# Designed miniproteins, single chains, continued (5), part 31

Each design is a single chain, and the fold is of that chain. pLDDT is the mean over its residues in the fold that is shown.

## One batch from the design tools (miniprotein)

Design m17120
Fold by ESMFold2-Fast:
Structure m17120 (fold): chain A 72 residues (1-72)
Amino acid sequence: AEELVRKAEELAREAARAAAAGKYEEAARLLEEAAELLKEAAEKASGEEKEAYEKAAERARKLAEKLRELAA
């Protein structure tokens, strides 16, 4: 489970670098990938940890939508 979270964190850092460079479409795609990994981590978790991963996935998804809006 932790492996999925670590990969999601790496994708989020890549997304931050892409956004800083004005590459909003790329940043959105990376955050969408991170959100999917966090959803998988949530499916393998329970209780408070599951809730934390679900909230992280939702935040990543919302950021991706906002970045796509900026890219358009």
Scores: mean pLDDT 83

Design m17121
Fold by ESMFold2-Fast:
Structure m17121 (fold): chain A 86 residues (1-86)
Amino acid sequence: MTVVLTFTGLSPEEITALALRAIGYGLEGYEVEIKIEGDTLTITIKGVSEEMVEEFLKLAEEYAKRGYEVKVERKGDELTITIKRP
């Protein structure tokens, strides 16, 4: 399964923390792509397990509870999570 995470409106510190987490997944053997454009961070992770998918869904829920605008879509082998600062 492929997971695509897009964050918009984050501070540089929040972007750095999430990018470092994504690098951590790459060190664990996942195929990871990181793109940073201004205040937008896109992380693509390939070969993820259902356990890791549940972890990302929980992350999305936690952002929603903090007042962020969250969109989650699952289509076939791809999970797309979009998180925007209000």
Scores: mean pLDDT 82

Design m17122
Fold by ESMFold2-Fast:
Structure m17122 (fold): chain A 70 residues (1-70)
Amino acid sequence: MISREELDREVRVALAEMQAALWLKIAKEHPERLDEVIAELEGWLAQSTDPEVRAILEEALKELRELKEK
C-alpha cells in the first residue's frame, strides 16, 4: 500500500522528470529559448530540497548547457 507521503513524493519526482523532458524538447526545437529554459530550471533547482528531484534537474541542466556550448 502506498502511503500519502510516498505517493506525493512519487508525483513530485514524476512531474520533475516530465517537466525536465519538456524543457529539453523546447530547447532543442526552439534554440532561441535556451537561455530562458536554463534560467527556469536553475530557479526550480534552487527551490528543490528532494535529492532525487535535484538530480533530475541537474542532469537536464547539464544537457541544456551542453546544447548552449554548440
Scores: mean pLDDT 78

Design m17123
Fold by ESMFold2-Fast:
Structure m17123 (fold): chain A 74 residues (1-74)
Amino acid sequence: ETLTATATITKAGEIVTAVVKGPKDYRLKSVTGTALSGTVTITAPIVVEKDGYRYVGAGATASGVGQLTVTVEK
């Protein structure tokens, strides 16, 4: 079982964040970035536990239009 959060980079230099909120038994599986052209820079993922949940977040920017996806699994 997986949970996913996705954020769209709409233009070069835009900074986006994606955060998955899930139960504490879900763990980081992957952080992926894609760009239609050029490169993606992904920040180190951050894991925070609060109010009985686990939040897994990451940020990204790209040299063009792209997407950031954060996935967690049980």
Scores: mean pLDDT 82

Design m17124
Fold by ESMFold2-Fast:
Structure m17124 (fold): chain A 64 residues (1-64)
Amino acid sequence: MEEAEEYTKKGEEALKAEDYEKAIEYYEKALEIDPENKEALRNLAGAYAAMGDYEKARELGEKL
């Protein structure tokens, strides 16, 4: 599996486990490899919102 795809998948697994901090780490790594990955960006915004960081989630959402 490609590096970016692997991190996106691990982020999704962490998000499903409600480990939002871990999900954020994995999605950020995916975006380091593929900065235009809309799925990773959307899921990162969702993880921040779930953590209560609504400002960060909104900023990320505006880039979509």
Scores: mean pLDDT 79

Design m17125
Fold by ESMFold2-Fast:
Structure m17125 (fold): chain A 92 residues (1-92)
Amino acid sequence: SSLEELERLEKSREIAREIGRLFAEALDVGEEVAEEAGLDARKALEVESLAINLLFGHLSEEEFREGLRELGVSEELIERALERLRELRERE
């Protein structure tokens, strides 16, 4: 039915918008971490990439911790970032 196809398309649009919102929030977390850690723009992009990959399940929490440690981020800031990203996954 054309009605069922329209309902599926609308649901797909809603999902896409929610994914976009999560992506933006993960970028914000990455930017905040990079700023607090005093990282340059290149390293900030690496932090943002790590945050996005963790949020979407492409990276484990241990790999995320190791990545941030390699970039010189403190343990306290790493754990704060993990808490923020876990909350984002649990809300959506």
Scores: mean pLDDT 83

Design m17126
Fold by ESMFold2-Fast:
Structure m17126 (fold): chain A 89 residues (1-89)
Amino acid sequence: SMEERARELAEAAEENLRKAIEAAKAGDDRKAAAYATAAALVLVAGLIEGLRLSEEEAERLKKLAEEFGEVSGDKKLAEILKKLVEELA
């Protein structure tokens, strides 16, 4: 179903954001940017597919994007991630 597909996509975005945060905390800026970009691409694929996130999934992903922005200092990529999640909500 589209709902199951949205859940799989949300899980993939969450995994990539958690890895981005871990890399940023370790000082691996290249790896952090790569994982955050992978999360953004996953979210863009969801928009192309016409998927919708649950409120709970959207809130969780927005919190991870905010944390990524705080630990990496990449406020622009964090804002892009948040906007992509909001479009899917």
Scores: mean pLDDT 89

Design m17127
Fold by ESMFold2-Fast:
Order: structure tokens, then C-alpha cells, then sequence
Structure m17127 (fold): chain A 66 residues (1-66)
């Protein structure tokens, strides 16, 4: 159905958005900006419902904390 297609499109968009935000975080030189990108990536990963994407984002945040 159209609703199901829209839901899948939103999920794929959120997954891609999370990955792009992770890449921006890795390139950011400012710790505060990096933390903001990681937080945004985490929120998008949660919204997507994709468990693998959420795991990846959490791993990158863990690296930031050391």
C-alpha cells in the first residue's frame, strides 16, 4: 500500500541520514560539534528502527568517550 511504501522510504532515509551524520562527526574537529552529530545520528537510528544502524552509532559514540 502507499502508506507502507511511505514508511519504508522514511526508514531508508533515516538510516542514510544516520550514516551521513556519523561521517560528519568523524570529520568534525570540534568536540561539541562531534557530540551534536553523534546525538543526531543516534536519534535518526532510533527513529529508523534499524538495529544494525543503532549498534553502529552506539559504537562510534563509545569511541568518542574512550
Amino acid sequence: SRIEADMEANRERDVKGAEELLEKAKQSKDPSERAAYYTAALLMAVASGDEETLKRVKEEIDKLEK
Scores: mean pLDDT 77

Design m17128
Fold by ESMFold2-Fast:
Structure m17128 (fold): chain A 79 residues (1-79)
Amino acid sequence: MNEELIREVEEAARRFVEALREALRTGDWTPLREAGEELERIAKEALEAVRDDPEALERLLEVLRRTLEEVRRLVEEAE
């Protein structure tokens, strides 16, 4: 189901953002790489599933856009 796949991408994106916070705090980049690989995998699967559904594709792209904005914010605010 498109909603289920979009939710899986949201969960993978959340894990990626949390792994980034930990990497910035601890210097341990291994969980970030693993979370990034999982996000890429599920995002690719979701994109293939929703490619012919413009509304679902737009929602998926919005999730990815917000994730990239949050990543950028965390990196820019890192002290």
Scores: mean pLDDT 81

Design m17129
Fold by ESMFold2-Fast:
Structure m17129 (fold): chain A 91 residues (1-91)
Amino acid sequence: MTIEELAKQLVDGLLALGVTPEDIIEAVREVKKEIESGKITRLPSGGTTDPREFARRTFVTLVEALRAQGKSKEEILEFLDAIEKYAREKL
């Protein structure tokens, strides 16, 4: 599966769960900022009904999984860029 295919599937899945394209874009921007600062924000305990927070937690979990697989910071940022681009096409 390509990075673009994975990004598309993730965006389509979040949209199907009621997350808006705007919420996806803002969540991706927050996660990019955390990566660029060299930090990942600790995930809060418990569930959330906030679609943007749900998307942010999903992206943080995926970034951690990609790091565990040996993906570089640059590859992870390319993946987040693909998510943002595809979400913008849904605006």
Scores: mean pLDDT 75

Design m17130
Fold by ESMFold2-Fast:
Structure m17130 (fold): chain A 68 residues (1-68)
Amino acid sequence: GLKDNFDLLLEELSSDPDFTVTKVGDTTIIATNTGSPEKLIAKTLRIMGDYPDFDVTLSGDTIVITAK
């Protein structure tokens, strides 16, 4: 379900050394890139493809992911 996908995505991003991850409430993940811009774009596109039930926004070096 959406909650399970949220928890899986949070775990995936939190285990990635190229990102600093913050959970906001029960619906939003903020992942700030600490690696290259290419890694940021690749991760953003992967999330958009794998988790279509989430709104994914790229803002500078930060990916903002919100449950729909």
Scores: mean pLDDT 81

Design m17131
Fold by ESMFold2-Fast:
Structure m17131 (fold): chain A 93 residues (1-93)
Amino acid sequence: SLPPVLPRSTLLERIELAKELLENNDLEKLKELTKKDPAVGLWYEALKNLTPEQLEELLALPPLEQEMLIRLVALYGDYEKSKARLQEALARL
C-alpha cells in the first residue's frame, strides 16, 4: 500500500516529483501519485489542457500564485477565467 502524501510537502514539491516521473516516462508511479494525491491529479489535468504560452506564463509566476492558479484551472477548466479570478483575489489582499 502507498503511504498518504506527507503534510509537510508543498504542492509545488509534489508537482516537481510528478514532473520528474513524467519526464522519466514512469507512468505507473505517476498514475499512483495522481490517485493518492488529488492536488497532483488536478495539476496534471490542468497542465495537460494549457497552450505552450499559457504554461510559460504560469511557470513564470511566484510559487504561491502558481499553486493557486493551478488549483483554479483544475477547478474551472478554463485558464483565462482562472487567471482573472486569481487577479481578483490578489487585488483583495
Scores: mean pLDDT 70

Design m17132
Fold by ESMFold2-Fast:
Structure m17132 (fold): chain A 97 residues (1-97)
Amino acid sequence: MLSEEELQREVLAALVLMAASVLALEAERAGEPEAARIAREYGDRAAEAILAGDYEKALEILREGRERIAAVASPELAEEAARLLEILEEEIKKLEE
């Protein structure tokens, strides 16, 4: 009994959490546990903002997370985080209206 908008928010929040989990698993496999921790932390915070309908805050959180990952991660993992951010930003922008 969710509205279409509520369902879209839940799907997007789930997508953000899945993307963060994939990035965290890649970081753990690379021996970068700090990057994995940051990915999960910022993924959770961004998903919470999306569920609240605060898309501007979600974008700010995701951008901050990318910068934090870039500071501690290998260049390869930092590039992957940047690519995931681009995909998530496009999906969030589709929900602004």
Scores: mean pLDDT 83

Design m17133
Fold by ESMFold2-Fast:
Structure m17133 (fold): chain A 68 residues (1-68)
Amino acid sequence: SHMDAAIARLEAALAAGEFPKPEERVLARTVIDWLRAGKDPRPGLERLAASDSPVAEGARKILEIIDA
């Protein structure tokens, strides 16, 4: 399924060290939990990615992985 594929890609990215900051890893795990629960994380991630938040880069990376 699309959600299973997105979750697998996020888990692989976490394992590969693509999120060096602890706060980015927390965000990625939260997104995995939301996807598992059938929730759409994209609107929140898009807002974070457009902001000056410390996790903006992580949010952009997560969006790329989900949309791959």
Scores: mean pLDDT 85

Design m17134
Fold by ESMFold2-Fast:
Structure m17134 (fold): chain A 104 residues (1-104)
Amino acid sequence: VTLTQAPSLTVKEGETATLNATASVDVGTNVSWFKQKEGEKKELLIKNASKRAKGVPSRFSGSGSGTNFSLTINNVEKEDEATYYAAALTEDGVVYGSGTKLTI
């Protein structure tokens, strides 16, 4: 299984960013989204495609099932500059996408 993501996305502060991931096979809703700033560990944002992790602001939301998944960030802030990774839980373990670097 592979997760394909665009390498980069640029938005302006206050805009909505939509980051997409495509799985090579149907993974149901077993997709999580992680935020990683340079030099930092991956932070869980969304689990089971659409369930926000505790402490994550409501402006972050996830959607999708099967092969197509999206992370939406409303009212983007400079703090949101990071690489965002989709991750699929598969029969062979956890597979990370290549990541999308969000620039603001």
Scores: mean pLDDT 86

Design m17135
Fold by ESMFold2-Fast:
Structure m17135 (fold): chain A 96 residues (1-96)
Amino acid sequence: MENLKKAIEYLEKALEAVRAGNFDEARKWLEKALDYLMEAARQAEKEGRLDIAVQLTLLAMTVASLIKNGIVDPEEAARTLEKLIETAKKIQKELE
């Protein structure tokens, strides 16, 4: 799923930006990741993969929360992004 691959790429860029202290840059990458996660969720729903659509929607909600609240604790944000990336990669593997 190309949209999920792009979401993972942007989440990884956001993680690098958070670790570098570039929070404005991190926000831009999070917004792009959110768009691709939402599109991946819509595609999964269209393909009848409701299980995957729900998981992708929950990931999108977590990303949206990070955008809305900002990066208040960079270490917590980095840990959250690491878990989101790991979960997204596991979902990608299930779609192979």
Scores: mean pLDDT 87

Design m17136
Fold by ESMFold2-Fast:
Structure m17136 (fold): chain A 128 residues (1-128)
Amino acid sequence: MSPMEIFRAALAFQRDNRDELLKEQPKTPLGFDLLPEHIKEGETVLEFVKRVLGPDTPEERAREVTERAIALVQEVRPDVKLSLDTDISKLPELTQELLRVAVLALELGLSDEETIELLREEERRLLE
């Protein structure tokens, strides 16, 4: 299976097991168990990305991944205003999930084009 197919399967697993995952406390570093419902009140986009990537991630790398994730989400949702300092807890659930998926896809080594394809798939699913 391609990395993209593996990631699609992982996202499907999370959807099918969402209630169970929400009952567990999310364990970092990078894991598929950190869901939008685990976003803290007043948490910034950068702070959330740092939690997804894990505590050993250098500040420069966390900023680079966050900026790339924001750019890819804005390609799918050009009307959404996002920055590193945006309060992610105040964003729509759709935008929170798209940011999460973008970060995970980039860390799995997917291209920008592959990540955009996945974000468009998730947007369609979440708007149903």
Scores: mean pLDDT 75

Design m17137
Fold by ESMFold2-Fast:
Structure m17137 (fold): chain A 99 residues (1-99)
Amino acid sequence: SLDEKIDELIAKMRQLLAEIVRLAREHLTPEQYEEVMRVVRKAMLALDEFKNLSVEEARKKFNEIIEELKKVAGNDPRMQKLIDEIKKLAEEAIKAKEE
């Protein structure tokens, strides 16, 4: 079902966010790590709300979160790759909501 597909995509995004947290903990300063955690918590909350958001609300919220994640990750190519994967999964989940 579309609902099961959305749940799978949300679960995958949660796993990628957890990997960003792990990399940030290992490789960033405490201050940079706190900034990453702030945006990751915002992202996790948006995923919790995803099924209750309209398509347009989801698109706006996830575009903002992706931009914030890219900013706090800076020039780390590992974190940027994970963020690009989250962006792709978010776009797939939003498309599934339109069906």
Scores: mean pLDDT 87

Design m17138
Fold by ESMFold2-Fast:
Structure m17138 (fold): chain A 80 residues (1-80)
Amino acid sequence: MKFLERQKENLRQTLETLLKLGADGAKINGWPPERALEIAVRLFEESVREQVKFLKKMGDEETAEEVERFAEELIAEARK
């Protein structure tokens, strides 16, 4: 499923970018690395929530569920 695969890759890239920005922000502001990870994950969860809400509004509930599931997997991997 090419569309879903692209959405998964976009989610992965988004989290990776937020993690990088969080780490840089922690370095600048003197936050511990654990706080940076927590903030990046929260921002990612908010982004995913908006995307899922939009997909459900458009009637694409199956893609919304897969996006939410994959996002949870990415968050679990990041917290490793």
Scores: mean pLDDT 80

Design m17139
Fold by ESMFold2-Fast:
Structure m17139 (fold): chain A 71 residues (1-71)
Amino acid sequence: MEKIKEKLRELLLELSKMGLLGDPDTERALELTEEILKLVKKLTPEEIAELVEESSEENREELLELAKKLS
């Protein structure tokens, strides 16, 4: 469980860094997004809530929206 949360943080950080480069690799961005969605699907509502609580305010809204789409 904790490993999944850490992996999600790493993937979100990598995606964010691509944005800072001004021209992100489209193939890699799609790959990261798909992997993030797979990991979120494996979390329980309680685990998602804990991840949201630990995340920055910006990331909280995105994680909650993803959870809604996967219900």
Scores: mean pLDDT 64

Design m17140
Fold by ESMFold2-Fast:
Structure m17140 (fold): chain A 60 residues (1-60)
Amino acid sequence: SVAEQSSEALELIRKGREAKEKGNYEEAIKLYEEAVEKGKDVPAVKELAERNLEEVKKAK
């Protein structure tokens, strides 16, 4: 369901932020890319994942 996809995408964003905090930028990028894919049917969640992905790519 869309709600389940949204929950999974948000969990991936959380894990991506944790990876970024540890300095594991490659892992954070992969997690955010998965979050974009999982959240593709929920515009607000997809946008959140895309913003996090852009930020981590700029930080690297």
Scores: mean pLDDT 82

Design m17141
Fold by ESMFold2-Fast:
Structure m17141 (fold): chain A 55 residues (1-55)
Amino acid sequence: SMLEQEKGDKKAAEAAKKVVAELREGRTLGPEEREELNTKATQAAKKAYEEFLKE
């Protein structure tokens, strides 16, 4: 249902936000670090969404 998709999207967004916050922890990122950050945030979001769907 749409409600379940919304909940999954929120969990994915929260996971991505947490990864971003942890990796940015008071530092300025260079281009290489920014690409790594985007990759890790995307992976965390995808994993959180998959875990939500497992429920």
Scores: mean pLDDT 74

Design m17142
Fold by ESMFold2-Fast:
Structure m17142 (fold): chain A 71 residues (1-71)
Amino acid sequence: SALEYLEEARRAAAEAGDEEATRYFERAIEALRAGDVEAAREYAARGAAAAHRAGDGKTVAYAGEALAALL
């Protein structure tokens, strides 16, 4: 599910020390739990971009799966 992939992305970003990506995925999870799919997609995309700039391919992969599930 999208929520499971966002939780994995948040965990991977935190393990990598990427505080920016971690905060975006936390906001995406909060938005999704509130039923705001549009905000969840926006925050997940920003988290993916931050992880990509940091060179964190594992977090980018999980974020990509989350974004696909949020279609």
Scores: mean pLDDT 89

Design m17143
Fold by ESMFold2-Fast:
Structure m17143 (fold): chain A 87 residues (1-87)
Amino acid sequence: PEALIGIDGNEILVVAESDDPEKLAKLIEEAIRAVGGTAEVKVEGNKVYVKATTPDPLLAAILIKFAVESLGGKVKFVPPEEVLKLM
């Protein structure tokens, strides 16, 4: 999968494409929950859209990166505005 991650304060925005988007969505939700965050996740076709709020956005972003990479994917960290344009 390919994923874009943007961080704005305590907010994390993710847009990702995957051959197994529901599995990726679940792993991202688990990562955010593990750091005490809350996530709004939408799966549409092969795309996963995430808006999340967390007390530890950097740790959440690292865990999301690991989730994407565990499925053979790559992550790019970008300004949050670039992610929001794709939502």
Scores: mean pLDDT 83

Design m17144
Fold by ESMFold2-Fast:
Structure m17144 (fold): chain A 55 residues (1-55)
Amino acid sequence: GAVEEEARRILESARRVAEEDPELGRIVLQMAIKELEALGVPEYAEEARRLLETL
């Protein structure tokens, strides 16, 4: 649905930033986690947390 599409876009955007600039990626991923939790998609928030842990 629209919420899942938005969540996927947020996660993909944060992932791209982390690939280009890991330091900035940490900040963007932390923001993405909060946004995804507020959006009510904990599975995507968990994926963002795992990605953050790889930096």
Scores: mean pLDDT 85

Design m17145
Fold by ESMFold2-Fast:
Structure m17145 (fold): chain A 55 residues (1-55)
Amino acid sequence: TPSIQELLERAEETFTPEQVEALRRLLEALKDESDEVRRDVLLAYIESFEEQARA
């Protein structure tokens, strides 16, 4: 399972700077949550961005 840091690095290579900034702000909002919750939410947003790119 990729770490939060690995997911952000992949996002920086794949998505727009605006989408990456949105992911970083999301993680900051969730800073007090567990790593599991933060990863799950981050993955859901990444999947949403990938779906948008495919449409």
Scores: mean pLDDT 77

Design m17146
Fold by ESMFold2-Fast:
Structure m17146 (fold): chain A 74 residues (1-74)
Amino acid sequence: SEEEKEKVKKEIFDLVQEFHDRLLNGEQFTPEELQEMIKKLEELRKKAKEVGLDENFIKTIDALIEYLRELLEK
């Protein structure tokens, strides 16, 4: 449904915005926080596919997951 798509989009945008704001403010992320964010993004990725969101939303989530995984190795 359109309402379901909008809810998933909002969840994605809110999570991405929170991450970017924290990163731009120079905040340090713990490994546990990064793992939690990755898990949330993987869940949102699944929901986005299930509700039929555009491939660009999926790619945005994938890019952020990859970046967070790289931060875990630091």
Scores: mean pLDDT 81

Design m17147
Fold by ESMFold2-Fast:
Structure m17147 (fold): chain A 62 residues (1-62)
Amino acid sequence: GPDKKELLKLIGEILRLIGEIFDLERKLEKETDEEEKKKIEEEIKKLEEKIKELLEKMNSLK
C-alpha cells in the first residue's frame, strides 16, 4: 500500500542519520578541544532528536 513506500522512506532517513551520528562520534574520539567536543556532542544530540521524531512518525503509520 502507499504507507509501505512512506515507511521505507522514513527507515532510509533514520539509517542515514545513524550514519551521520557514527561519523560525528568518530570525529569526537579524535578531538582534543573541550569546546569543540561540546559542539560535536550537541550536534549528535540534535540528530538523535530527529531520529526520535521520525520514529514517532513511523508509529503513527498504523
Scores: mean pLDDT 83

Design m17148
Fold by ESMFold2-Fast:
Structure m17148 (fold): chain A 71 residues (1-71)
Amino acid sequence: MEEEIKKVVEETIKRGEEELKQAAPSDREGVIVRAAKETRDKLLELGASQTEADLYAGEVARKLLEYYRKQ
């Protein structure tokens, strides 16, 4: 479970960073929101608790927002 969660989080962040690099400014918030939602949904399907899914979805959103701000 933990390793699968880590893989989902890391892969989603990587894809989100690549999408943010190419996204227009008006689309960037949508990229972050979509990545967080996909993380949450995938973790729930893997059997993670609601609390865990929300926590990791928030981490994905936070890291993508930090990446965007560093640009």
Scores: mean pLDDT 81

Design m17149
Fold by ESMFold2-Fast:
Structure m17149 (fold): chain A 86 residues (1-86)
Amino acid sequence: MRAGDRLRFTGTDGSILNGILQRDLRRIGDQFQIQITQTISGPYAPGDIIQGTLIARLDDRTWRIDATITRKDGSEEKVKGILTLL
């Protein structure tokens, strides 16, 4: 994955978020940052940031992640879920 790639986060909490990758991401264990551009479901807003780690590759476009979502007010939530390359 490269900076500027479009991704979807699907959280175990039922969140579904589209965003843009902020930095190149190459392998498992890499740290990622995504800026949320669209909220489909969940208590997050466009402009909030997802930061975390790739835990496992599930298929060619899908990864399991552990992450933190930081809102514009500075509040943080720990999340688990799936990243999909769009």
Scores: mean pLDDT 87

Design m17151
Fold by ESMFold2-Fast:
Structure m17151 (fold): chain A 73 residues (1-73)
Amino acid sequence: KAEELANSGNPVEGYRLRLAENPDDYLAWYRLGQALAAEGRVEEAIAAYEKALALNPDFALAREALARLRAAL
């Protein structure tokens, strides 16, 4: 079933489960931001990238992704 396939392959749900166990995982926040941005959920992606940067301010990939999304808004 396409719905079940989408659920098992849904990175947003996967990263949310990861973050339920470790909410301070900056890499999981960054991955969640990428997945949300891919779905066009730009404001939620920005929040996820901001959380990743709050946990690891030197994470250049999250900073670059955040700057690009802010420019798109």
Scores: mean pLDDT 76

Design m17152
Fold by ESMFold2-Fast:
Structure m17152 (fold): chain A 74 residues (1-74)
Amino acid sequence: MQSAKEAAITAQTLLGLDPESAKKIGEIVAKGSEEMERVREEMRRAGLPEAEIRERRAEVGQKVVQEVNKIVKE
């Protein structure tokens, strides 16, 4: 799982954000990572193909990117 702290460091380093904005992005990324893990476990339990699981995880990742962009844009 990607921690909020690790995500915040990555956001600050790669996006040149201040620590406060990086913390907010870190929280969004951490929640997104938790959701991706949950989706993977639920879909595997349901017996869905690995390819479909990857596609659903990519959708969650896209939502995380959109939320991060809102903070970066503002």
Scores: mean pLDDT 73

Design m17154
Fold by ESMFold2-Fast:
Structure m17154 (fold): chain A 61 residues (1-61)
Amino acid sequence: SKAQLQAFLQSVGLKLNNGQLNTLFELQEKHPEALFPTLSSLQKNPSDFNGAIAQALDVHS
């Protein structure tokens, strides 16, 4: 659920706005395998949210 995803993100020190949280929730629903690659990229570069998602999704192309 969104609440579980939000709690997990807080536990790993990632602060996201509502738009970013919604994007990650949709990513988890449609491409659950891309969630952790996205989070790993965000931990390395927290300012590049869109780039992290694009890189994770590229693996499925």
Scores: mean pLDDT 73

Design m17155
Fold by ESMFold2-Fast:
Structure m17155 (fold): chain A 65 residues (1-65)
Amino acid sequence: MKKIALVNAPTEAEAEALAARVRDTQGADEVVLATGLSEEEALALAKRLAEETGAIVGVYGTGEL
């Protein structure tokens, strides 16, 4: 099953840096970048991506480990 990582950070630069790390360490098939979303908004987007693609979606932020 396809794995998607949704990366949410306050800036594009932070999102890109976190996305690179997640791609290399978490084995995600695809990485989706978001900027400035709240935790609730990020979770809602992840749910939509999972429903639209059938993939497993993980959410990663600068405040999340």
Scores: mean pLDDT 77

